# Designed miniproteins, single chains: the designs that were tried, part 83

Each design is a single chain, and the fold is of that chain. pLDDT is the mean over its residues in the fold that is shown.

## One batch from the design tools (miniprotein)

Design m3060
Fold by ESMFold2-Fast:
Structure m3060 (fold): chain A 101 residues (1-101)
Amino acid sequence: MKEKANEYLEKGRQALLDGDYEKAIEYFEKAISLDPNNAEAYALLGHAYLKLGDYEKAVEYFRKAIELNPNNTGAYQLLAEAYEKLGRKEEAEIWKKKADS
């Protein structure tokens, strides 16, 4: 199961690099369906939604990534960016400080 989840994760990363954010989402959702505790897959899914401009979904998935792995400082920075895009300045500043600490 994890080997197939990793295959989808890598295909999703390639789609994200190619700017195919909808395809990246499909692959990351498949990775999560096979390994639902993969914090990195949630962070990458959040990143794909952030690139598509779905900032509410980006927040949801970055929060899930942080819940599963609180030491992922990259997810904290991206969560802060998503809150900035939503105009939620106070939340953005809180998560920026957590990323730097």
Scores: mean pLDDT 85

Design m3061
Fold by ESMFold2-Fast:
Structure m3061 (fold): chain A 97 residues (1-97)
Amino acid sequence: MLLGRLEEIGRRVREEGAPLEEAREEVARLREEHPEEYARLLEAIRRAQALGPEEAERAEAVRLVLDAITDPRVRERLLAAAREWAEREGVTEPELA
């Protein structure tokens, strides 16, 4: 399932410090291999936003990861948001990697 692979990529970046550039290449390959599944995932994210706050937050997080990996401008915004979150929660920048 495409979602499961994307969640695994995100886990490796977040928990194992895998390079975001490698994750970007892997997601780009999955998008080329499974364009219909990728399109269905984006539609499912849009629908999930209508189901409730918890589903909407989860769907938005997945969408931001996908966009960050495929679009460098979105990646920069996501990194800025992550740093702001870390400062608010008292987590230092080295703990984000």
Scores: mean pLDDT 59

Design m3062
Fold by ESMFold2-Fast:
Structure m3062 (fold): chain A 80 residues (1-80)
Amino acid sequence: VEELILREAGEELRRAEELALEAARALEEGDYEKAAELLEEAARVLEEAARRARDERARRALEEAARRAREQAERLRELA
């Protein structure tokens, strides 16, 4: 499914990865609010990719990734 997701959402996946790395840096700095915001943005990008995905497996994988990012952001907001 990795190749399929890359074909349909390569740019969105790369953007989400960049946002996740920025969130990790914010966490290292103790900025939980910024980290949560960046993960919420990553989730939004993944949700957009999921809406455009034609393959059901790719869509489900993107939806799951978005859900995980949102859950992580929610936990971080509790720490902020």
Scores: mean pLDDT 79

Design m3063
Fold by ESMFold2-Fast:
Structure m3063 (fold): chain A 79 residues (1-79)
Amino acid sequence: VDEEVRRIIREAAKKVSELGNDEAKKYAQKAIEAADRGDVETALRYLMKAYKASTNPEAKKVAKEALDRVSRLLLERDR
């Protein structure tokens, strides 16, 4: 689950870094770095900041879908 969660965060953050504005790109980069070291909580926090900072609708959608998907995976594990 943690590997799948980290993969989802990395893929979404990479797309946000390609489509987003400068602030969203900075947060996306920090989310990737946190995911790479296994810090899922910090990675999610930065992905949410990237979502909030994003002005591009596609970048915003990608981040939101990833956050929702990760939330569902974590809830299924912790039930």
Scores: mean pLDDT 80

Design m3064
Fold by ESMFold2-Fast:
Structure m3064 (fold): chain A 65 residues (1-65)
Amino acid sequence: SSLEIQKAQENIERAEEELKKAMKKLDDAVKEGKSISEINKAIGDVLRAIGDIFEARLELERAKR
């Protein structure tokens, strides 16, 4: 339905915003010369956010059916 498609699109936009935040944190950690442990954690946050976007896009495809 139109409403379910809109909700799925909003979830994608939210997930993309979280990826932007995670990428900024990673960039800041590298620029500040943080420890390899902190940089690896930030990389993990980016990878998780990418997964969340993929999941949200799959839900959009399901909502279109």
Scores: mean pLDDT 85

Design m3065
Fold by ESMFold2-Fast:
Structure m3065 (fold): chain A 65 residues (1-65)
Amino acid sequence: MMSGGELFKKYDKDGDGTLTREEAIKLLEEMGFSREAAQAALDKFAKNGKRLTREELAAALNSLV
């Protein structure tokens, strides 16, 4: 199964270590989560961020088990 770190690199088009919310949702969908679950996790950990750091994405992933 592809790790979140590998998928993060795939969606990090700018190479600056951040993803847009939409890119983060697509990453979580590729990991087998629903769009609804991805949105709920990101809303919990990405406090009004237009961009998500790798650490914020990792926290969201940990909440999804």
Scores: mean pLDDT 72

Design m3066
Fold by ESMFold2-Fast:
Structure m3066 (fold): chain A 89 residues (1-89)
Amino acid sequence: MKPLTREQVRARAKALGVEEELDKLWELKDFIAENNAGASVEREEIDGKLKVKVKLYDANGNLIGEFEFEVTPEAVRLFAEYAGGPRKL
């Protein structure tokens, strides 16, 4: 499979109407990386959409953040394609 650039992933997300969902997934990933956070994830599938609640904890077990959003399987797939892209640091 061809790895997608960020712009290509965003273009696909816009065409599918899931651009906001993709941005929320990226924001969550960045928060976890910046804070070295542990994550507790609760998910519920409703009418083909995933309702996701994420609680984030620091190294001492203190709650440092909470995210709640709805995502489609398409948004999750696009996020995975971008995350699996050729660029890593």
Scores: mean pLDDT 70

Design m3067
Fold by ESMFold2-Fast:
Structure m3067 (fold): chain A 53 residues (1-53)
Amino acid sequence: DEKLLKIFEEVLGVSPINLDDSFWDLGGNDMLKKKIAKKIKEELGIDVDLTSL
């Protein structure tokens, strides 16, 4: 959804992001995965497992 994409854009520092974009291709790493997961939890109240990225 739009809120999820905005969190990815803010943490990765890239915009726009498409749903088909690879996290790793956008410059993602383990630290950014943790930041995204934490921000999703804080902003949306959802626990996400990003280990599959």
Scores: mean pLDDT 68

Design m3068
Fold by ESMFold2-Fast:
Structure m3068 (fold): chain A 57 residues (1-57)
Amino acid sequence: MEEVKRIIEELEKVDPEMAEIMRNFLELAENSENEELRKKAKETLERLYEEAKKYLE
C-alpha cells in the first residue's frame, strides 16, 4: 500500500481528479467494515494503480 500512496501523491500533481478517486478507494479498501466492499475496492484500486503507472510514464 505504500507504493499506492506514492503513486497517488505523484498523480495529484498531474491528475488531481484521478488521485482523489484512488484515495477514496484506498480509504474503502483499508477502513470499510464490509468485507465484500473492501475486496471490490482493492480490485478497483489495483486497476487504477496500473493505469496511473502507465499515465506517469
Scores: mean pLDDT 79

Design m3070
Fold by ESMFold2-Fast:
Structure m3070 (fold): chain A 76 residues (1-76)
Amino acid sequence: EVEELIRKAEELIREAERALKEGNFEEAQRLLDEAEETLRKAIALLAQSTPAELRKYLPRVQALAERIRRLKEEIE
């Protein structure tokens, strides 16, 4: 489930990047909010995971959180 949530967040971020390229800032903001919520769910599951799973997924989660932050800055 963590992998599925990470993939969903990645897809939402890609859709947000497309919306930004099209100048659709409201849609981009909505997609980034959904990506952020999806990532929070992944983090919550990861907090209850084994140390091996935490080491595997934490860098990917942190990278996605940074991408969301940077894209939100482009809107604001």
Scores: mean pLDDT 83

Design m3071
Fold by ESMFold2-Fast:
Structure m3071 (fold): chain A 73 residues (1-73)
Amino acid sequence: MSVEEKREKLREFAVEIEKKYRSGVTLNEVELDKLVRGETSDVSSVLRGGPSTNPRVRKAREEFEKRVKELGL
């Protein structure tokens, strides 16, 4: 799978998890690019907003991290 395919899959998934949880979390495009290029392993920086005390924010981030691992990142 190409870097561009991984980026698009994670963008689409970020939209789906926000639709599901309505957490107010937004995608950081710069950090996403670094992640898919292997320049960082810090998945937590890819999603921005919402305090970690909000259960919906935590669930959105956990599902995103799981998807990142499923893509081999």
Scores: mean pLDDT 77

Design m3072
Fold by ESMFold2-Fast:
Structure m3072 (fold): chain A 76 residues (1-76)
Amino acid sequence: SNIETLEKLAKEFEAQGALAAAGHMYHGLGDELYRQGKYEEAIEYYERAAELYRKAGDEAGAAFSRQKAEEVRAEM
């Protein structure tokens, strides 16, 4: 699985202050977990992505990730 590798990279980007890149990676992790039917975990990563995008000043990215979390929550 690539999930562990992507999570490690996302944490590394976050530690280096590359917040938008980290947000993008957490959003991708949310997408992958959603495809696997792991809805609670997908929501967690989408919400982490939204917070990182917000901190980076990317309000559009933050809104998109939050919308994805809401859509997954509605399917539960």
Scores: mean pLDDT 87

Design m3073
Fold by ESMFold2-Fast:
Structure m3073 (fold): chain A 68 residues (1-68)
Amino acid sequence: MKSSEEAEKEAEELVERLREALRAGDVARLEEILREAQKLVEKYGIDDLEASIAEALARMALAIARLE
């Protein structure tokens, strides 16, 4: 897998926001972040490492938040 410089920046920013939303238990924010992560994967491709990791993290965080 590869990541473009642009994908790395966008993924890093998204993961920062994800971390904040997960700490707050903000399901609405986590849903928004997951949609943005899915758009990153669509934009940069499924084999982009940073985009794929960001999407996976967003999906897991939303699942965890929905349990509580």
Scores: mean pLDDT 76

Design m3074
Fold by ESMFold2-Fast:
Structure m3074 (fold): chain A 82 residues (1-82)
Amino acid sequence: MDKQAEELVKRILEEIKKLGKEMTIEQVKEVLEKAYGEDFANKISNALEEKYGKEITLEQFEKFLNENKKEILNWHIEDLLK
């Protein structure tokens, strides 16, 4: 379980790093929607917007992923089971 969560976090970070050190939640949503689908992108982007507002740093995003890696893995698995 921990390895799968860590691998997912790593893959998400690699995609998001392409946006630079600072990004909008809309940019995050677009990248995640293309890679992982709309429902997964919406769950992550909504949680980020509620905590950080309309813009985040790469450092804030990485911290969010690491603090919520198990929940994020569950969202991804739920989306795959559709």
Scores: mean pLDDT 82

Design m3075
Fold by ESMFold2-Fast:
Structure m3075 (fold): chain A 73 residues (1-73)
Amino acid sequence: MEELKERARELQKEGNKAVAAKDWVEAARIYRELAETYRKLAQLDPTNKDSYLLMAETYEKLAKEAEAKAAAA
């Protein structure tokens, strides 16, 4: 669990950098990996499952927005 939480933190930093650089292809990839990481956390931590699933949905939406921006560029 702790490795996945640390991975999520690192991915959030890299996602923010990609968005700042307007690298929407990279941002979409990072946000998809964040969504998967939070889904794994939801499976491992039933106490916080609903919170992690909400985070996973949020990052999946952000990934789709980044994909749309990448397609427009």
Scores: mean pLDDT 84

Design m3076
Fold by ESMFold2-Fast:
Order: structure tokens, then C-alpha cells, then sequence
Structure m3076 (fold): chain A 57 residues (1-57)
């Protein structure tokens, strides 16, 4: 379910920001927290949100 995957990604990003309020999120670390390769994470993020996660790093 795309909505469940979207919520899961947002939850992980939110957790990262709470732990690192003064740091840009790392695509590598976000992918690892989700159990994805960086390539898989980038493709899924673009598919679900329409923007590249590289803008977050």
C-alpha cells in the first residue's frame, strides 16, 4: 500500500530529525533505517513524493 509506505518513510524521516535537529538527513542512513538500498530508497521516494531525496542531504 503506497499510503502505508509513505507513512513509514515519513516516520523514519521524523525520527531522524528528532535525533539530529541540526543535520540534513542522510539518504544512506534513511535507507538503512527502512531496510532499503540507497537505490531502492531513491526510486521509492521519487515514486511516492515526486521529488528526489537527494534534496534532503
Amino acid sequence: DDEEQRRRILRVVHGYLLEHPDRAPSVRELAERLGFSRGTFTREFKRLFGVSPSSLT
Scores: mean pLDDT 77

Design m3077
Fold by ESMFold2-Fast:
Structure m3077 (fold): chain A 60 residues (1-60)
Amino acid sequence: MPKLAEAIEDVPKISDEFLELKKGDIVEILEEVDEGYWLVRSLKTGEEGLVPKSKLKLLG
């Protein structure tokens, strides 16, 4: 099963390596990059990027 998470608030795109999300967007977690950020893929757009893990809630 893919590891899914939901954005608990809006996430701005602060640089090209980051992903913009809206509250309620579902993402697939691809990799934990460091203590603060996960590499994720948006299920809505298919785009990949870094998101602060504090802005995501694990599903399941």
Scores: mean pLDDT 81

Design m3078
Fold by ESMFold2-Fast:
Order: C-alpha cells, then structure tokens, then sequence
Structure m3078 (fold): chain A 61 residues (1-61)
C-alpha cells in the first residue's frame, strides 16, 4: 500500500539530505536520509527505505 502524504514527506527529507551533503553537513545529511527511510517504510516502500538507509551510511563514511 502507498501513502502519498508519507511519500511526499520522504521526498522532501531526501531533498534535505542531498542539500546537507552538498554543504558537507554529513551528520545532518545522514539524519535526513534516515528520516526518509522511516517515511518510505511507513508508505510501504521497503526498497526506497533501503536505498535511503544506504545513502545515510554513505554520508557517514
């Protein structure tokens, strides 16, 4: 099942993560991607949740 509100919030969180990463704010980027992953899980999209978690891990590497 998809939740369009949760998907929209997840997309905004991913955009924030990318913006933080571009600024070198790696911890803030990781937190934003982790938040996006939780929203994707709530929306019923485990594949996008896994991708967001991978991006969070990359931001901390």
Amino acid sequence: ASNPEALALAAKAEAAGRRYAAQGLNEEAAAAFEYAARLYEAAGDPEKAAEARAKAAEARA
Scores: mean pLDDT 82

Design m3079
Fold by ESMFold2-Fast:
Structure m3079 (fold): chain A 55 residues (1-55)
Amino acid sequence: MLTDEQRHAITTEMLSLIDGEISEEEAKKRMLAAGVSQETVDLAIFNAKKTKELL
């Protein structure tokens, strides 16, 4: 189960990525630094990109 810090990091970086505020590489780096697993980071980025394509 994800910690509150990890959930916050995922949400923050996904929103920033959708808004075009940061790169995928930077978002990934920040989520990994918060202790989020590589698999979860990759899924979060995929979902953010998918969301942006639907808007």
Scores: mean pLDDT 79

Design m3080
Fold by ESMFold2-Fast:
Structure m3080 (fold): chain A 56 residues (1-56)
Amino acid sequence: SMAEREKLIEEIEKLMVRLVLQGKVEEAQEFGKLVKEHENDIEKLKEIKKRAEEAL
């Protein structure tokens, strides 16, 4: 659903901010590219979120 995609993207964006604050700027930029590439793929967005959480 659209709401589920929006929520996943928002959560990933919050994780990207936390990565930047930890000095992991390049990793955060890579997650941003992955989100843009897969913005319509809910399953891929879930994978991206998990990988971003693991990168913290």
Scores: mean pLDDT 86

Design m3081
Fold by ESMFold2-Fast:
Structure m3081 (fold): chain A 69 residues (1-69)
Amino acid sequence: APAAVSMTGGGSYKLPKPGEKRTITRTISVDGKTYQITVTLEGGKVTVEMSGLTPEQRAAVEAAFRDMA
């Protein structure tokens, strides 16, 4: 089944320009479980610092951040 990703505290997330780095901390819900993640945005690259996510769940979170940019 696809991972269901919901972000709490809803704001718009904008990717930084090339050469800029931005680190944000957010609470997310993935498959009904709540996680606090740290996301580093760097020149269109999204890096999620978080333990306990499967590769599928991590890909869904990264895709959600790209779609919100």
Scores: mean pLDDT 64

Design m3082
Fold by ESMFold2-Fast:
Structure m3082 (fold): chain A 86 residues (1-86)
Amino acid sequence: MKLTITFEGLSPAQITGEALRAIGLELEGYDVEIKIEGDTLTITIGNLDEEQVEEFLKYAEELRERGYEVTIERKGDELTITIKRP
């Protein structure tokens, strides 16, 4: 499964933190692509199993509980999560 996570409206410190998390996954052997455009960070991860997808969905729900706007879309074997600061 392919996962694309987009973070919008983040501070530079928050972008750095999320980018470091994505780099951690790349070091664990996942196919990771990172794009930073202003206050928007897009992370694309290939070849996730269902357990890893569940962990990312849990993280997205935790951000929603913290006041972030979270949109989740599933298309076949592709999952897109958009997270926006309120």
Scores: mean pLDDT 80

Design m3083
Fold by ESMFold2-Fast:
Structure m3083 (fold): chain A 58 residues (1-58)
Amino acid sequence: SAEEEERRRRLLEEIIELSVRILELAVKSVIGNPLTEEERAELEELVKREAELEKELA
């Protein structure tokens, strides 16, 4: 249904936004600027949230 398609689209948009932020933090760590404790905690939270959304998408 249109409502289900819209819900899936919104979930995918959120997953994409989380993935972009995860990539930004990962790139920062690789380029030689180590992540702060706060950034590391943020990365862990983002990865957990992404896993939750992937389950909702299924």
Scores: mean pLDDT 83

Design m3084
Fold by ESMFold2-Fast:
Structure m3084 (fold): chain A 62 residues (1-62)
Amino acid sequence: SPLAEARAAIAAGRYGEAARIALTSPEARPLLPLVQGEALRAAGRDADAEPYIAEARAADPE
């Protein structure tokens, strides 16, 4: 499923692929804050990532 593919891409550090899936698939769209947060964290922008990670956890606590 697009949701599973997006999660796998995030886990593998393929944030561009995960973002594309989240933007093009309604099922995976709720993962978009998580993709943004993890990408910012990978870029060393941890403080900027915190709101996105919190939003992702609120939307999908698993």
Scores: mean pLDDT 78

Design m3085
Fold by ESMFold2-Fast:
Structure m3085 (fold): chain A 58 residues (1-58)
Amino acid sequence: SLVERLREIFEGLKKAVENKDIEEVQKLLDELAELLKQASELPPEERARILEEYRKLG
């Protein structure tokens, strides 16, 4: 699911920041941009759920 992929990206970003791996951070940000593009194609209700999960992840 998009929510599951978003969580994976967030977990990866946290790990990359801890390791100061700038290349991995950039890669994950690119994946996040792709995921957000996919989310924009979802119904408003589903998109709102994804945004809520994203905000909750901090």
Scores: mean pLDDT 76

Design m3086
Fold by ESMFold2-Fast:
Structure m3086 (fold): chain A 111 residues (1-111)
Amino acid sequence: MEEIEKLVKNFLDTLKAGAQNVLEAKYEVEGDKAIGKIVTRRADGSVVEVEYEFEKKGDKIIGKLTTTVTEAGRQVVTSEEFEYSEDLKTPDGTPAGKQLKPLTTEVRPLP
């Protein structure tokens, strides 16, 4: 529970640090799972929505992310699956994810 909460908080803090405005941020932790959504606006006016699910499995956390970027009359939807472990960190000490599945990207025009 505590490890997944720390990872989610670090993840959300990283996304918030890159945003001009936070429009929506919500998550729920139940047992070994955390599910949530964050919507931010960037300085260029683009809107970034990230839906996420983290699940603790033994000594690692599996993350599933769907990122939707709305800009210039289009939406770019990216789906990713990562493995986070306590031994995987970026140089700044932020936990880094190891990609488990190839990144998929779909481009959709706005209605």
Scores: mean pLDDT 69

Design m3087
Fold by ESMFold2-Fast:
Structure m3087 (fold): chain A 61 residues (1-61)
Amino acid sequence: SDAELAALMREARARLEERIAEVRKQAAAEGLSEEELRARIVEVQGEVGREFAARWRAAQA
């Protein structure tokens, strides 16, 4: 349903924001470059996107 999709998208956004905050904190602690920080953020975005896309597809099956 549209409500279930909206709830899943909201959960995905919250998880992405939490994981990006963690990555930024770790990057600051490790002294990572801007390029390395960007690479880690892209990786996290991909992982969260794939997880929630898979959860949505499973719910439709």
Scores: mean pLDDT 85

Design m3088
Fold by ESMFold2-Fast:
Structure m3088 (fold): chain A 66 residues (1-66)
Amino acid sequence: MKLKVTHTGDVRSLIGLILRLIGDPRVEVKRVGANTFEVTVTGSEEYFEQLVSELESRPDVKVEVL
């Protein structure tokens, strides 16, 4: 399953997001813009739903399910 993730916050928040995504072995990250990432999830559907919820809870992050 795929997500489009857009960051709208400061550099510190952006670094935190990048480290979260890169550090996850179930996640493949492709940078498609300056603050936009395409995220491919290789985990379960339950994990995908948990990841979407986690990312959407971040104030500087917008998530779109592809």
Scores: mean pLDDT 81

Design m3089
Fold by ESMFold2-Fast:
Structure m3089 (fold): chain A 78 residues (1-78)
Amino acid sequence: AADAGAAAGAAAGTVGGAAAAGGAAARAEGRDALGAEGAEGSAAVAGGAALAAGADAGEAGAAGGRAGAAGARSGGIG
């Protein structure tokens, strides 16, 4: 159980990392100034999605650390 939680935490961290990378990319794109406002909104959404993915990953950890829902959360941003 605790081991499954640790694996789920690692998966959540991966999604969080992707969100951070996405935020950086969006920020670079947001150098258009108008894009900066959009990038700010996108970064907030990415952060929220990462948290939601974390919750799903925790649930998936109980099942064995794999949940398509975490991927669906990330896909919802794109």
Scores: mean pLDDT 45

Design m3090
Fold by ESMFold2-Fast:
Structure m3090 (fold): chain A 61 residues (1-61)
Amino acid sequence: KGLERQAELYKKAIENLKKSYDEAVKEASKGTPEQLEKTREGLKNAIDYAEKKYEEVKKKI
């Protein structure tokens, strides 16, 4: 139940992550280059994961 709702939630999560990405990266840039790169990787992985889950759920609809 609610596969369509799950897809909507993943889509919202993706957009929210993208919106906060620039701000989070800008804040991390005040630290070390390694910390900045780790922040970028973490956020990119989160977005990629959410996009994959969105596609999987959408395929089941």
Scores: mean pLDDT 77

Design m3091
Fold by ESMFold2-Fast:
Structure m3091 (fold): chain A 62 residues (1-62)
Amino acid sequence: MLAEFVRRLDPEGTGRISREALRTFGALLGYSEEEVEAVWAALDRDGDGVIEPAEYAPALAP
């Protein structure tokens, strides 16, 4: 289900998701800021404020 959420945040499939986009989507689903940050921390391994293709691509690859 996490991959589905990420796909909704990046409809063009670039693999680059901003924290703001994730925060907005999480709020629409009723998640708290802390819950959204937990998901962000899991996906943004570099902590640079953007989920890079290198971090995200392995989760999308077959």
Scores: mean pLDDT 60

Design m3092
Fold by ESMFold2-Fast:
Structure m3092 (fold): chain A 67 residues (1-67)
Amino acid sequence: MPEPSFDQISEASRLAGRAVREALDAGLSPEEARRRGKEAALKVPGISEELAERIATVIVNALLEKR
């Protein structure tokens, strides 16, 4: 399988992080925040749905722990 570059993963994480923060700050559910993070990560070429879901899940969990 084509493996995404570190730059692509870094960009996807940055976009997902922004989308998740905006969703949680707007009072949306963790489920909706994860969905928006996944959608943002998928905008980066080479990112699979599985990787985008994992990135979004990690970010949501980290932000919820910090509140």
Scores: mean pLDDT 80

Design m3093
Fold by ESMFold2-Fast:
Structure m3093 (fold): chain A 66 residues (1-66)
Amino acid sequence: SEALEAAGRAAYEAASPERQKVLRDIAEELRRIGDGLQAGIDRARALRAAGGSEEEIRAAIREGLA
């Protein structure tokens, strides 16, 4: 949510430079995980629209989570 993002930015700005680096590294890793999950969801939606099996759809989501 935008509120959570704003809270995260405020916490980041209040942090020491050392902690800011750690927070940036964590945020980048979380972003990559989120991007993978979204790609899996997008593939699952495409498979569903094409009449793919429930097993194929579940596999696409699991790949995004890995």
Scores: mean pLDDT 80

Design m3095
Fold by ESMFold2-Fast:
Order: C-alpha cells, then sequence, then structure tokens
Structure m3095 (fold): chain A 88 residues (1-88)
C-alpha cells in the first residue's frame, strides 16, 4: 500500500540520517501494514545492529531470510551480527 511504502521510505531516510530509533519505529509501522516486506526486516536489523542490539538484529535478519532466502545483504549482516554478539 502507499501508506506502507511511505513508512518504509521514512524508515530508510531515518537510517541514512543515523536516527536508528526513528528508523526502527517506521519499519515497525511499515511491517504492521505489510508483514511480508523482507527489505523492512533487513533494514530494521541493520538499525538494531548499529544500536548494538545484535540478538534483535539477528532475529530480524532471520525473518528477512524466511521471506527471501537468497537475500545476500541479510545473510552478510546476520553473520556480522553473530560475530559481534560472540566477541562483545
Amino acid sequence: SAAADALYNDGLLALIEKNYAAAIANFNKALELNPNNAAAYTNKGIALANLGKYADAITNFEKALQLNPSNSIATKNKNIAISALNKN
């Protein structure tokens, strides 16, 4: 929907601005309207990882990979988050 797309785009803008909390809030609202948006899960995971929330980031990358198993960005970022969680 146009509303889901607008919320997703607001999340992307917040992510670019490094406003990770606002990014997560907008991706959550986008996912309420469109729960099959693999990109929203991937970008929410990236925002969570930037906040040091590696376990939550991994959960979101797993959701993205359940929806799109060939998502190389989700796979790469999941592996980075797992490494960070195990070292920190």
Scores: mean pLDDT 92

Design m3096
Fold by ESMFold2-Fast:
Structure m3096 (fold): chain A 61 residues (1-61)
Amino acid sequence: SSELEQLRKSAEQLIAASDSLEQAIRFLEHELRVAEEEGDEESAALLREMIEELKRQLAAA
């Protein structure tokens, strides 16, 4: 699988293992910061998409 597929799977596992949506968002925001610092634009874009989806779920709860 591609590196992006592995990142998505790892992020989904982190979300599933998190005690709350707020915790999952914080974990993904940390990973996004690392990806941005490393110039990994593809990983950063994927993480931003996933964070926004979680934020929408949190706002609807």
Scores: mean pLDDT 83

Design m3097
Fold by ESMFold2-Fast:
Structure m3097 (fold): chain A 62 residues (1-62)
Amino acid sequence: GPLTEAARASYEKGLEMLAAGDPVAAATGFWEAVKLAREAGDEELAKRAEEQLRKALALSNA
């Protein structure tokens, strides 16, 4: 549905920002993906986005 599609788009944008060397922007994308995936009931995507969010936040401190 639209929320799952939006969550996936935010997740993919987070991955693009990590590849571009912008962990702060990536964290924002992953955080939005977590929020949207939870609203959609997509627990698998929410867990993957949470893992990526933790990694992006760790990188943003470097």
Scores: mean pLDDT 86

Design m3098
Fold by ESMFold2-Fast:
Structure m3098 (fold): chain A 59 residues (1-59)
Amino acid sequence: MVYARVVKDFTAKTKDELTLKKGELVAVLEVVDHEWVRAKSLATGEEGLVPGSVLEPWV
């Protein structure tokens, strides 16, 4: 499974997006396109779209 760390806060602007705080860990479920990733928060279990630019690979 691919994990990533949130490197900056992101606030959802639509119902399909996921709000994340810097320092959170997410599971990367799907790369939707070159900018957007479908991720699941490990803290809350919530799923949604986030910009790939706010994520850093975590092993």
Scores: mean pLDDT 79

